# Ledger of designs, part 23: designed miniproteins, single chains, continued (4)

Each design is a single chain, and the fold is of that chain. pLDDT is the mean over its residues in the fold that is shown.

## One batch from the design tools (miniprotein)

Design m12767
Fold by ESMFold2-Fast:
Structure m12767 (fold): chain A 99 residues (1-99)
Amino acid sequence: MEKKIEELLKKIEEEAERLMPEALERAKEVLEEAEAAGELPRPLSPEEREKLIRETALRWAYEEALKKHLEKEHEKGEYELVEKVREEVQKRLDEELAE
């Protein structure tokens, strides 16, 4: 059971890394759309903009990787496995974004 969680985590991390260039482009587009729509409470500094783009990109890349690798496990009824993998990814992502 634990080995299967580790294997899925590795595949998810590798897929998220592959998706990062696309995720960064999408994150930039989302931010530009939000700015154009007046959804932001104030103009962002360049540093705040970079940080928000990176955070958005990481969240998107990991969510896409989770969907791709956990869909088959969910279809098999491995709900506890899916939950544990999602919890581990969320923990790692929170640790990375807290820095």
Scores: mean pLDDT 79

Design m12768
Fold by ESMFold2-Fast:
Structure m12768 (fold): chain A 70 residues (1-70)
Amino acid sequence: SNEEKAREIANKYLNEMYKFGKEKGLSLEDLKEFAERVLKVYEENIDDPEKVEQGLKEIKAEFEKKARES
């Protein structure tokens, strides 16, 4: 189902960013903010996995940039 696909995408991004953040020294607060934003995108677009993936790519790029600027 689209809901299952959306959940898989959200979990993939959460796992990848947690690993990235731990390796690059993102704060626990930044990781929490990332997780909250992922959850919001997922909940608002639960039946549209393409929209979830697009939103999560944007959030991931933002936090990767933040880590590089630190």
Scores: mean pLDDT 82

Design m12769
Fold by ESMFold2-Fast:
Structure m12769 (fold): chain A 58 residues (1-58)
Amino acid sequence: GSAMEADLAKIEAYLNRLVAEGKITPQQKQQMLALARKLLKQGASLEEILAVIDEVAL
């Protein structure tokens, strides 16, 4: 595993919590994970990606 895989796992755990709390749908989780993977490959930080998720979900 790479650092990117560890960051993706953290993002997925956060998105799972948002689904459990009713803040996003399972479909939105999959879309956000796909976007997060692309952003991480482009050099975005975990903190930047989580901030974007919060802006959309809250």
Scores: mean pLDDT 83

Design m12770
Fold by ESMFold2-Fast:
Parts: sequence; C-alpha cells; structure tokens
Structure m12770 (fold): chain A 85 residues (1-85)
Amino acid sequence: SIDERVEKLLEVLDEIKEGVRKTLSGGRRELMLRDLDGLRSGLKDALERGEVTQDDVDNLERYLVSKTRELFGEDKAEEVRRELE
C-alpha cells in the first residue's frame, strides 16, 4: 500500500540523515540535513492530507537511491534499494 511504502521512505530518510551526520561536516552537512528534513516533513504532511500519489512514492524512491549512491556509494545504495522493495 502507499502507506506502507511511505513508512519505508520515512525510515530510509532517517537512515540517510544518520549517515550524513556521521560522514559529512560543516556547511555541507547542515544543508544536506535541512534538505532531507524538508523532504521528511513534506512527505508526512502530504500523507496526513491523503495527497501522496504512486508517482510521488516512485519518484522519491528513485531520488533517495540516487542520493545515497552519490553520498555513500553503490553498496549503500543497493541496501536502500532492497529495503524499499
């Protein structure tokens, strides 16, 4: 269901935020955490309003896998991809 997929996306966002806190520093860390917090808050608000679409979930899944690959490499991106299955 959309609700189940959104719950997984929120868990993945929290995991990526933890990775950012441990791996990045300075202004880059603060900007990345702000962007991820914005995505998390927006997703929760949209879910509470019943406004999350299948396309929104699919787009966010692709974005988070791609961002994880950029920040932490292929192995971590593959872990995130499998969790979202």
Scores: mean pLDDT 87

Design m12771
Fold by ESMFold2-Fast:
Structure m12771 (fold): chain A 103 residues (1-103)
Amino acid sequence: SIEKRAEEAIKRGEELVKEGDELIEKTKEAMEKGDKEKVKELAEQLREQAEKLHEQALTLGKLHGEALKIDEELAKRLGEMLARLQEQMLRLNEMYEEAEKFL
């Protein structure tokens, strides 16, 4: 059902946001410690995480379009998760730029 696919996609989105938060904090810690090798590794992970968020945003966008035709509340929840992924991609990109400037 669309409801099951949507719930799974929302849960995946929440997991990806949490992973992104953890990467941002690890990158900040590595920069504070002056660990350039660790910052370099984390910069690549930030890029990979942003790509995963982008792919999930495409999935959520398709589900949102389907839900708009049949379930306004589900469409709203999918749209809210999509907005959270977009905000997290911005935060990951900003952190990546700071890491690149540090290196």
Scores: mean pLDDT 90

Design m12772
Fold by ESMFold2-Fast:
Structure m12772 (fold): chain A 93 residues (1-93)
Amino acid sequence: VEKLRERVERVMGGLLEALRKRGADDGVIEKVRKAGELMLQAIEALERGDREKAIKYAEEAIKILTQLNTVQPDPLVTEGIEVAKEIIEAAKK
């Protein structure tokens, strides 16, 4: 769980910096922030044993990141999707 949190912060933080450097629109920046927040909420749900909420939040993050990858392709978006999938797997056991 702690390693998942560190990966979310590293990947989403790196993506935000890359997008800011490229002058991405506020709407794109906000979507990345929302996806990161959802992934952190999913990890918090895992910590509480709320597997259903963890899966729900991670799935919402994947949806946002998948749409973002169409508009702003970046390897960090793909990595973010993989981290969210790992959260879902951790919730399933």
Scores: mean pLDDT 82

Design m12773
Fold by ESMFold2-Fast:
Structure m12773 (fold): chain A 72 residues (1-72)
Amino acid sequence: MDELQQILQEIQQLADQAKATVSPEAAQQIQQLESLAQTLVELSKKYGVTPEIKQLLQDALAQAKEIYDKAQ
């Protein structure tokens, strides 16, 4: 639980920073990844923490970081 929440929080922080510092297009892409991460956390509450959910969350965080870095 804590690990998935930490990944979600990191994506949320990137989305908040992006709103102030990067293009609207890049900010929207990171916001979409935040929405996906939030959905995955909700699924983990219903079905438990699976390796698949954890991997998808890690992939979403990696994509958000790459978008943020390229958009600076």
Scores: mean pLDDT 81

Design m12774
Fold by ESMFold2-Fast:
Structure m12774 (fold): chain A 90 residues (1-90)
Amino acid sequence: SDSVKEQLIEGLEKLRKKFLEKGDFESASRIDKLISAIRYMIEQKTSVETVYDALKSVLESIKSSADEETRKEIDEFLEEAEKLVEELKK
């Protein structure tokens, strides 16, 4: 479970870097705050499902005001994150 949580953080850091590279500093800042929140949740031994629900909620909020390319990048990350979380349920 800790391995999956770390992979979720790594994915968010890659998404943040993509937003910075395209000049979307507002979305990058929101992802940075999300990473900090998730690191705290991991420290508190929060379940991977709760961590995933939290990141999905924030990313869906960012996606609602985002351009098509940003929406695509968020969707790609969420698809990978969902696969990682589902692997733990098997």
Scores: mean pLDDT 81

Design m12775
Fold by ESMFold2-Fast:
Structure m12775 (fold): chain A 100 residues (1-100)
Amino acid sequence: MKLSDEEQKELLEKILEAYERFAKEAKELFKDDEKAQKIVEEIEELLERAREALRAGKLEEARRILAEIGELLGELLEYTKDPKLLELLRKIEEELRKSL
């Protein structure tokens, strides 16, 4: 599948918004876990960079940053094994599937 630049930007913006929701919930759930908080902080920094890349029209850069965020979200999920984060991820995946 080849998406247009406009369709790609819309998809990346939806992924960014989904990851922002995940990071916010994770930050609240693991406020007392130093390791989890460090991963969340790295995600928040990458989310800012991805947002700037999207604003600048740098779609390839935004894709790379969002992929790195996805890897960190996976690490956080594997570390915590929290059922609330799993449920949130499932809801986000369902929302993104319905938008595609």
Scores: mean pLDDT 79

Design m12776
Fold by ESMFold2-Fast:
Structure m12776 (fold): chain A 65 residues (1-65)
Amino acid sequence: MSGLEAALAHIRALADAGDLETAVTAARLVGRQLGVPEDATQQAVALLRQGDVDAALALLRQAAL
């Protein structure tokens, strides 16, 4: 649990800093490591690119648990 929360916090920090491409890369990596389905990871990436950071992180968290 703590590892997931730390990863999601890192993605949020990157997105908040305007480092969107690194945030997207981190989201893809976290999705693969936690066994998130590829479609859910792609949807989260799309939400990040749209500026819906909270929705993207909620989707990754739900799919990983």
Scores: mean pLDDT 81

Design m12777
Fold by ESMFold2-Fast:
Structure m12777 (fold): chain A 87 residues (1-87)
Amino acid sequence: SALDERLRALVARIRAATTAEELEAEVDRLQMFALGAALWEGDARAAALARRIAELGSTLDMAKASPEEIREYAERVVAEAEAVLAA
């Protein structure tokens, strides 16, 4: 599906990121895509993914987060996106 194709591309971008700044930007891009698909297309899988990413980010102050904390967050976001793709 178009959702699965775009999610794979966004996951690949996160995996290709080499800095904490790039990881944060690519995670934000995936989250915004998931939120948009949920709101615009009524996609329940995208809505669940957007909610999980928001929950994962709720314990992080991104302005104060260490590079290691940003990397761990990005790894968890990738795992959630891959779980959607595997379903």
Scores: mean pLDDT 84

Design m12778
Fold by ESMFold2-Fast:
Structure m12778 (fold): chain A 88 residues (1-88)
Amino acid sequence: SKKEEEEALKEAAKALGESVETVKRNIELVEKHSEVAREIVRLLREGRSREEIVREVHERYGVERSTIRRILSFLEKLREAYEKEVAE
């Protein structure tokens, strides 16, 4: 439900040290570009650099580099927050 999504947003914002509004905007950006986000995750798992990911995704999907960088940075922050929580 939307209430469960709102609760998840608050927990994510707390874990990331960001405002709920910032996290919500970044999630909406990822949802709007879901195919791009999935490809970024795949390339990150393959050990590609940030610059290689931005270049390849821009060339393949035609999405602006600034948008790709925003999605990439958000996904990297989520991964780092998750790894930190699991390690503790």
Scores: mean pLDDT 79

Design m12779
Fold by ESMFold2-Fast:
Structure m12779 (fold): chain A 62 residues (1-62)
Amino acid sequence: MEEEIDREVKAALGEIYLAISKLPSVSKEGRIESLQKAADLFEEAGDTEMAEEARKEVEKIR
């Protein structure tokens, strides 16, 4: 059984991947990968809203 701290760590990692996807030096492929990692991490953290937003950003990029 996971603790609240584990969920917070996953959410923080998701935020880091979201930040990476916003960097101007990141390639299109890198943005998609970072957003997919962020979505997975937010979903594992139980943050469905942030996971859906990351998925929508992938759709905007393709």
Scores: mean pLDDT 78

Design m12780
Fold by ESMFold2-Fast:
Structure m12780 (fold): chain A 91 residues (1-91)
Amino acid sequence: SDLEKLLEDVRKILEKAIEAYNEALKQGYSLDEAMNKAREAAIKELEKLIKESTDPNYQKFFKKLLDYIKNNSPEDAFIKLWLYYQYLENL
């Protein structure tokens, strides 16, 4: 379903962000630097998912999320991703 696809893709974005965060910490980056690397990973995955989609509604949804992540702190971006995941999972 469209909802299942949205949930799976938000989960994938979160997983990529968490992976980048943990890898950065493992490499000795500061907490702030690790958060920025996680944000960059989320942006990269979002841009890829938008580019690969032919669904205008899907593109609109993820473009709004991408704009939020680009224009807010890494912490606020992570909170937004988590809230989207929780919202979609409970629909």
Scores: mean pLDDT 84

Design m12781
Fold by ESMFold2-Fast:
Structure m12781 (fold): chain A 82 residues (1-82)
Amino acid sequence: AEREELLARLPPKAQEVFERALAVAEAALAQLEAALAAGEVEGDPEALLAEARAKLAEELERLLELLRRNELPLEEAAELPA
């Protein structure tokens, strides 16, 4: 709900940036799960995954806040001449 409400207030390009960040976060979590399953990382898999998920959630929330604070719309930035 909270994330969807924030996304609805952002320009479409900002929503796309967040969606790509979310996909990267999901890929990173899948890689961590695979490493834990392979025994490459020591520790409790549940605890490590929960900690990683919490950190990624905080980072995604920070990204949403930064996108919301941006005074220059991403659409305008894309239209700037080289």
Scores: mean pLDDT 69

Design m12782
Fold by ESMFold2-Fast:
Structure m12782 (fold): chain A 68 residues (1-68)
Amino acid sequence: MLSEVQKRTGLADIKKLADEAVEKGVISEEEAKEIIERARKYLDAGDVDGAREIAQEILEKIKKYEEE
């Protein structure tokens, strides 16, 4: 079970990454909303690994965009 602090911090970090990816044109706003919703569901279920995979996917997309 995740603490409220861990859930809030994790979701905020993922939202920040998703917002950054949208601003850079890496993903659409619709994709960002879907990603944030999936991350929230993982965190609500206590699935930290699932939430981390979502964060890693966003980071990889941003990194690839910055390398271009």
Scores: mean pLDDT 75

Design m12783
Fold by ESMFold2-Fast:
Structure m12783 (fold): chain A 87 residues (1-87)
Amino acid sequence: SVEDRFKEFLQVLIESPEEAAALLPELLELARQLLNDPSSLLGPLVPTVLQGFLLFMEQHPEFKAQNQALYDEAQELLAQAKELFPE
């Protein structure tokens, strides 16, 4: 399921951040899907995950420079997520 795949990516981000870099595009798509599913129990976690994603890219400026489009998409999704889950 989308939720199970999102949990797998969250685990990789925590345990192996460098491996997570290759999965970032899929993570953004899963986050977008979770934000659009009102029945998802993981929707409220999306802002926290996206903040961690953006922080990771800020700590790896060379990676950010090469993947600016992913950073911009993550910022847009974070803004949307904060409107849905402001706490």
Scores: mean pLDDT 74

Design m12784
Fold by ESMFold2-Fast:
Structure m12784 (fold): chain A 99 residues (1-99)
Amino acid sequence: SLKDKGLQTSDFLLKQSKLLESYGLTDLGKQLRKLSEQIREEALKGDKKGVAEYLRKASEILRQAADLLRERGASDEVVSFFYMSSAVLDIASETLEKE
């Protein structure tokens, strides 16, 4: 269900927000945490368009984080993880928008 997927995604993004803060990306981490809460709220309301919008924004934050981590010399594994996470959220957003 939208609720179950939204709750799982919210928890995933909350964990990623803490990871970003641990890498010194404090502002991006805080933005991602707020987006995790917004995704949870919209999923509980059954608002597919609202969930899709916040997934798109979360994808953008994760892409920005990956770019900054790459510039700071983080490992290819860590950088790739955030780029892949961004791409997954982008696909999820597009899928919900087509429904």
Scores: mean pLDDT 88

Design m12785
Fold by ESMFold2-Fast:
Structure m12785 (fold): chain A 95 residues (1-95)
Amino acid sequence: SFLEKAKEEIDKALKEVTKEKVDPEKLREAVLAQDMYGIVKYALQSDPKKDKLVAEVLKKIEEYKKTGDPKPLIDLAIEYGVEEGIELIKRAVGL
């Protein structure tokens, strides 16, 4: 699945970053951003109904960029049943 590929890329990035003493906050932000991208893209590809909410998805992404609050995107993903992506986001934010 797309989420499995996104997780594999994140896991590879994490292994490289841990070797070089990178800032943990920046690492967490990068993981969260990749999880957000993965869940949104998976959601749009898996269900034709999601095409009707493209504008709403884009709006939630812009809100996330300004506030750093992933909740609106998570709530949208829950509504569309992207369970695996939700778990990746929870893990990235330490829930």
Scores: mean pLDDT 52

Design m12786
Fold by ESMFold2-Fast:
Structure m12786 (fold): chain A 70 residues (1-70)
Amino acid sequence: NIQILVPQDHVGNVIAEIQARGGYVKSNQTIGDKALIAADLPEDQVESFADDLRSITKGEGYIQSIGATI
């Protein structure tokens, strides 16, 4: 249960990483130059995913909320 805000150019890479970690993407909404991705990710994967998110997005992507199902 996470929400992720990322630049549009990195959406595909971020979705692939979520799926590679056993996560499930619920929605992908375009907001200007960014995308708001709602996903379910195992809690034990969240910490490692946050690190990979920074690497994939050159520090521009981040987890906006954790624990929300919206």
Scores: mean pLDDT 77

Design m12787
Fold by ESMFold2-Fast:
Structure m12787 (fold): chain A 63 residues (1-63)
Amino acid sequence: GPVEALAAAFAATGKATLTPEEAERLLKEHAGLGREDVDEALRLSGRDELTASDLGAALARKA
């Protein structure tokens, strides 16, 4: 499902965190989410880059 696809795509980057642009690309491609979901995740995390947990939480909020 989208959770597993998103987790696999994140792992494939080899990075611990993603830029907002990279996170938006993965969320759009694998979860059907967009920039609004990225901006919300950034606001909630207080960081300028997002972890795999931040992307997973964004997907959970959409469900």
Scores: mean pLDDT 83

Design m12788
Fold by ESMFold2-Fast:
Structure m12788 (fold): chain A 100 residues (1-100)
Amino acid sequence: SVKEKIKEILEEMKKKLEELKKEYPNDTKLFVEKAIEVINEAGEKIEKVAEENGEYKLGEEVLKKLQEVRLKLLENVDKLSVDELYELTIKEIKKVEEEI
């Protein structure tokens, strides 16, 4: 199903974010920059899957939630550690998965 394909994309995104945390454990700016790239790539894949299956509303709702995650990362880059930014991001992605 489209929901299953979106969940697979979100799982791949979470795995890539975990790898970034390991590569940049002390560089919050690089972590956030790379995390936003990963989120944007996942968003492009989700948009394509939603459009190809006529699930425009579902796609829009998920993309809106990913945009909120991106904004939270940018808001907190100078306030939180990489571990805290990662935990915040994973928590928000899990909420998206539960809403699908």
Scores: mean pLDDT 89

Design m12789
Fold by ESMFold2-Fast:
Structure m12789 (fold): chain A 55 residues (1-55)
Amino acid sequence: SKLEELQKKVRELVDELQRRARAAIDAGKTPAEVFAIARPLQEEIEKLLDEIEKL
């Protein structure tokens, strides 16, 4: 279903966000730099959550 597809995409993006944030922290990035790395993924997640809400 459309809902299942969107939920899967959200899970994949959350996993990717966690992975990238962890790598950035491990690399000694500042909190601001970590947030900047996470922001595009957060925006994509919010967009998908809005799509789910419209179902």
Scores: mean pLDDT 86

Design m12790
Fold by ESMFold2-Fast:
Structure m12790 (fold): chain A 94 residues (1-94)
Amino acid sequence: MKKEVTVEEVIKLPVPLTKEQAEELLEKVLELAQKKMKENPEILSVRVELDLKKKTITITLTGYESAKKKIEEALKELAKEVKELVEETAKKLK
């Protein structure tokens, strides 16, 4: 079995979300994550966790250890896109 690496990024939510808003945001984040997997075949799995109490979204990418730098770059790009999505969601709540 090839060695795997797991990398994680935590994104803070600037505002408290309702359950419905959290579910909509999570679906959009999962769509972005799926696109990133298609663009980066070295990524074997993606996990997205939303914690309403901590007001955080955690994105976890697992892939081949040999591609660690590429996976870390893909995670940074995905995290940036998710931060932009979170800001758009926050603006609609005012």
Scores: mean pLDDT 81

Design m12791
Fold by ESMFold2-Fast:
Structure m12791 (fold): chain A 79 residues (1-79)
Amino acid sequence: MYIPKSMEETKEMAKQLIKVLDYIIETSSDEKVIEAAEEFKKTLQEMVDKKVPPEEFFKKAVELAKKLEELIKEELERK
């Protein structure tokens, strides 16, 4: 069962993640990294709007974070 406290925590986590993603978008020079960060940000906003359960939110956020991390590693390897 999902409680209001868990939904509020989900919104706060999304807000903090969006701030990190905004920083990545502002500082990255790689279009693929910027696109992935924008997609991640949009998905987080959509999940909050749809009031997705905290467990589902966390699972999706982890998948998107792994994708973004892989792209950042690829950017670093292009040196």
Scores: mean pLDDT 76

Design m12792
Fold by ESMFold2-Fast:
Structure m12792 (fold): chain A 95 residues (1-95)
Amino acid sequence: LDDLVKKLKEYIEEATQKLKEENVVVPPGLEELIRREARLLGQYVRDLLDQGDLDSVKQVINDLIDLYEKNKDNLLSLYKLREIFKEIVKVLEEH
């Protein structure tokens, strides 16, 4: 899990740099909706960890990384995935 946390932190930094360079501003209502969705996915990962299902945790993270790689040019998708990665990192570090 430590290797996955490190990898997700690298993607968070990459996404943060790109969003800053593009001067992306997300409306407060959309920002809260995205954060809510990210928290729900974080809770799903926590539930898998509590069940000891590490294979499903790794699969979810890999699927999200694939989605990130496919959507790097879509700034809204990049913002959403960054928020999701932040919640997953928090869950993995708190476990």
Scores: mean pLDDT 85

Design m12793
Fold by ESMFold2-Fast:
Structure m12793 (fold): chain A 72 residues (1-72)
Amino acid sequence: AGRLRSAVARLSVGGEPVETLTFTDVSPADLARAVYERARALARESGQPVTGEVTATLDDGTVVRFTVEAEP
């Protein structure tokens, strides 16, 4: 299984950027779990939808992007 060299997740509550998470030498599963858990926590605390934009860099320099969404 591939590992990610680095990743950055930008989380927005109700469309407003509120938090940035940074990761190094992380598995895709651990990255996804951490981002989703934080997004869900923010959604519960705010009562608002949370959107996260994740940019991950593989060890070969390939960049992958994905979006996470959480409802309250």
Scores: mean pLDDT 83

Design m12794
Fold by ESMFold2-Fast:
Structure m12794 (fold): chain A 87 residues (1-87)
Amino acid sequence: MKSLEEQLEEAVKMTYLFYLEALESGDWEAAEARLEAWIATIEDPRVRAFARELAGVARESYRNGASLEEFVARLLELYDRALAEEA
C-alpha cells in the first residue's frame, strides 16, 4: 500500500496535471469534472479532503489567471502544511 506521504504527493501531482489540461484546453469545467472523478476514487478520507482543498486552490488560481509558477508554489505550500499536520 502507498504511504500517506506518497498519496498526498500523488494528489499534488494529479491536481497539477489537471490544471495543465485546463490551461491547454481553455476548458476548466471539463478538467474540474475529471479531477472530481479522480478525487471520488480516493479511499483515505484524509487524502480525499486534501485533494478537495487542492482542487479549490486550482479553481481559484484558474479564475484569477494565476501563472503556472504561482500555482505550483501554492500547491507545494499546501503539501508542506499537510505533512506538518500529520506529524
Scores: mean pLDDT 83

Design m12795
Fold by ESMFold2-Fast:
Structure m12795 (fold): chain A 74 residues (1-74)
Amino acid sequence: ADEEEARRAGEAAARGVAAGDGRGGAKQTSLMAPKASDLAITKGGAAAQIALGEGGDLETAERAGAHGVLDGSR
């Protein structure tokens, strides 16, 4: 349930960062899911952004983002 929602949020954040819209998408998601944790979404986006900044592939950024969301969603 929440695990699947966290995964979707992480993937969306990673794709948004790669497209140059990462932070815009995070803002909209936070408004819709304060109960799903603003912290989890923020951590996911930050992890994806760092992975891309280091020259990582989009797949690596997606995995980092999903992991960050799951770690923050406890």
Scores: mean pLDDT 58

Design m12796
Fold by ESMFold2-Fast:
Structure m12796 (fold): chain A 79 residues (1-79)
Amino acid sequence: MNSRLYAQQAALFGHQGDGDLSYQYSRQAIDSASREGFKGLDAYGYGALLAMFEGNKMGDVDAAGTASTAATRAAEEAE
């Protein structure tokens, strides 16, 4: 539940072009999903992907690919 809220905040800041805040909230979404035992992975993966794609200020496309791969693996483990 907290992971979903953080993922939505990450998306909002990513849309505004604030990559630093987008990344921070994405990390909080990831941390909360981890505490929830994989059940928050929808919010985790969604937040991470949106933050990486919309947070252009991260400056590295490889970081988006890494986050996407990690989110996919986490989603597979949630099954």
Scores: mean pLDDT 60

Design m12797
Fold by ESMFold2-Fast:
Structure m12797 (fold): chain A 70 residues (1-70)
Amino acid sequence: AEELLEKVKEKVRKALEYIENGDIEGATKEIQKGVQLLSELMRVADTKVASEAFEMVHEATKALVEAQRS
């Protein structure tokens, strides 16, 4: 479970970096990968770990939507 959580964190981190650099396409791809990893994490992790990962992906998705509206 910890390995999947770290992978989700990495994808969220990369997505935010792409957003900062104006690479919306790159950010979208990293968020999609993060969502897939989150789905796998939710099957093996406890509710607390899954909720933390979900919130991270949700915040990255909100940042992406705001960047697309610029």
Scores: mean pLDDT 80

Design m12798
Fold by ESMFold2-Fast:
Structure m12798 (fold): chain A 88 residues (1-88)
Amino acid sequence: MVDFSDLTTESAIVEVRVLTEVIKKYPIMAPEVVDALIYILKHAPPSKELLDALREAQKVVEKYAPKEYSDRFRKALEEFLKKHPELL
């Protein structure tokens, strides 16, 4: 089980990039990857750099994941942007 309790902006960005590479090679891991991305989104310190990494992850998830997981991540990003409009 992945423990993100000690997330920095830098470690969160690295983890997002690792997770996007995992789903590209193993689309079957979509549930775990999307859950981890949503966890990072909710618990990592908000920054424009993290948002940019998460938006790139969204494009990868939309391309490689089943629609239900892509939709779940999209909704999580929309909720994040409502709370952090300063990052737009």
Scores: mean pLDDT 79

Design m12799
Fold by ESMFold2-Fast:
Structure m12799 (fold): chain A 98 residues (1-98)
Amino acid sequence: SLLEEAERLLEKFSEYGKKMVKASLEEQREILREVVAMVREFLARHGAQLSPLLRADLEADVAHAEAVIEDPNATKMQLQLALMGLSASLIATISALR
């Protein structure tokens, strides 16, 4: 189900967030790239089933995360905050699907 996939994705975000705490800057970029790829796949498969607002919020968080990944001046904190933003939008999506 859509809810089960969203909940599984959130569990993976928690694991990735734990890995980020002690990761190097370049390792954090790679972790965030993997998270962005997972969210893009989720949106490709299920985006049409989401409300326009929830879809727009997830798409905006993906765009922000991609901008942070591509910024050579991005700090570890900015990379971590981008992951937290994606997590918050995914939690909102899960709440709306219950």
Scores: mean pLDDT 88

Design m12800
Fold by ESMFold2-Fast:
Structure m12800 (fold): chain A 61 residues (1-61)
Amino acid sequence: GVEIDLSFYDSAEEAIAALEQGIAKAEELLKQATNERERRLWQQMIAYYRAKIEQLRAGLP
């Protein structure tokens, strides 16, 4: 799914690493997107993962 269950990871660092991998994958798929709807979807996913990384670095769940 689009959502990552962060409770699966033993530490915030592991969760952040998984989110960074998700961003890298979404950026590759964004390059392959053939229409604006797909590009918007991947851009939104990247923004969501970045926001989650910021929350985790701030010590928030």
Scores: mean pLDDT 76

Design m12801
Fold by ESMFold2-Fast:
Structure m12801 (fold): chain A 99 residues (1-99)
Amino acid sequence: MLSEETRELLLKRLPLLRTVDLSRPPRAVSPSELAFWREVALAATVALGVPEEEREAAAEFIVDAILRAPDRALRDAIYRQVLDLSIEGGIRQLQAAVL
């Protein structure tokens, strides 16, 4: 379960997540698409500075919001924000590996 601090951090950096009704059933997606979004969300949590012990829970929260976004425009906007953060997270991981 996410701490309140981490949840607020996610909603501050990804404000569109607060507009998603998490009580709605998730969209049906392929296992490969789900795995892709989990990896992307995990990389995004690195860029966001989420504590290591909460990164998996934070990634699941992001994926849950993506799968429950009711309209395509909102879903695409969340996708873009998460992908942009995943690139930043990947760069930070590469910088750590080179040092």
Scores: mean pLDDT 76

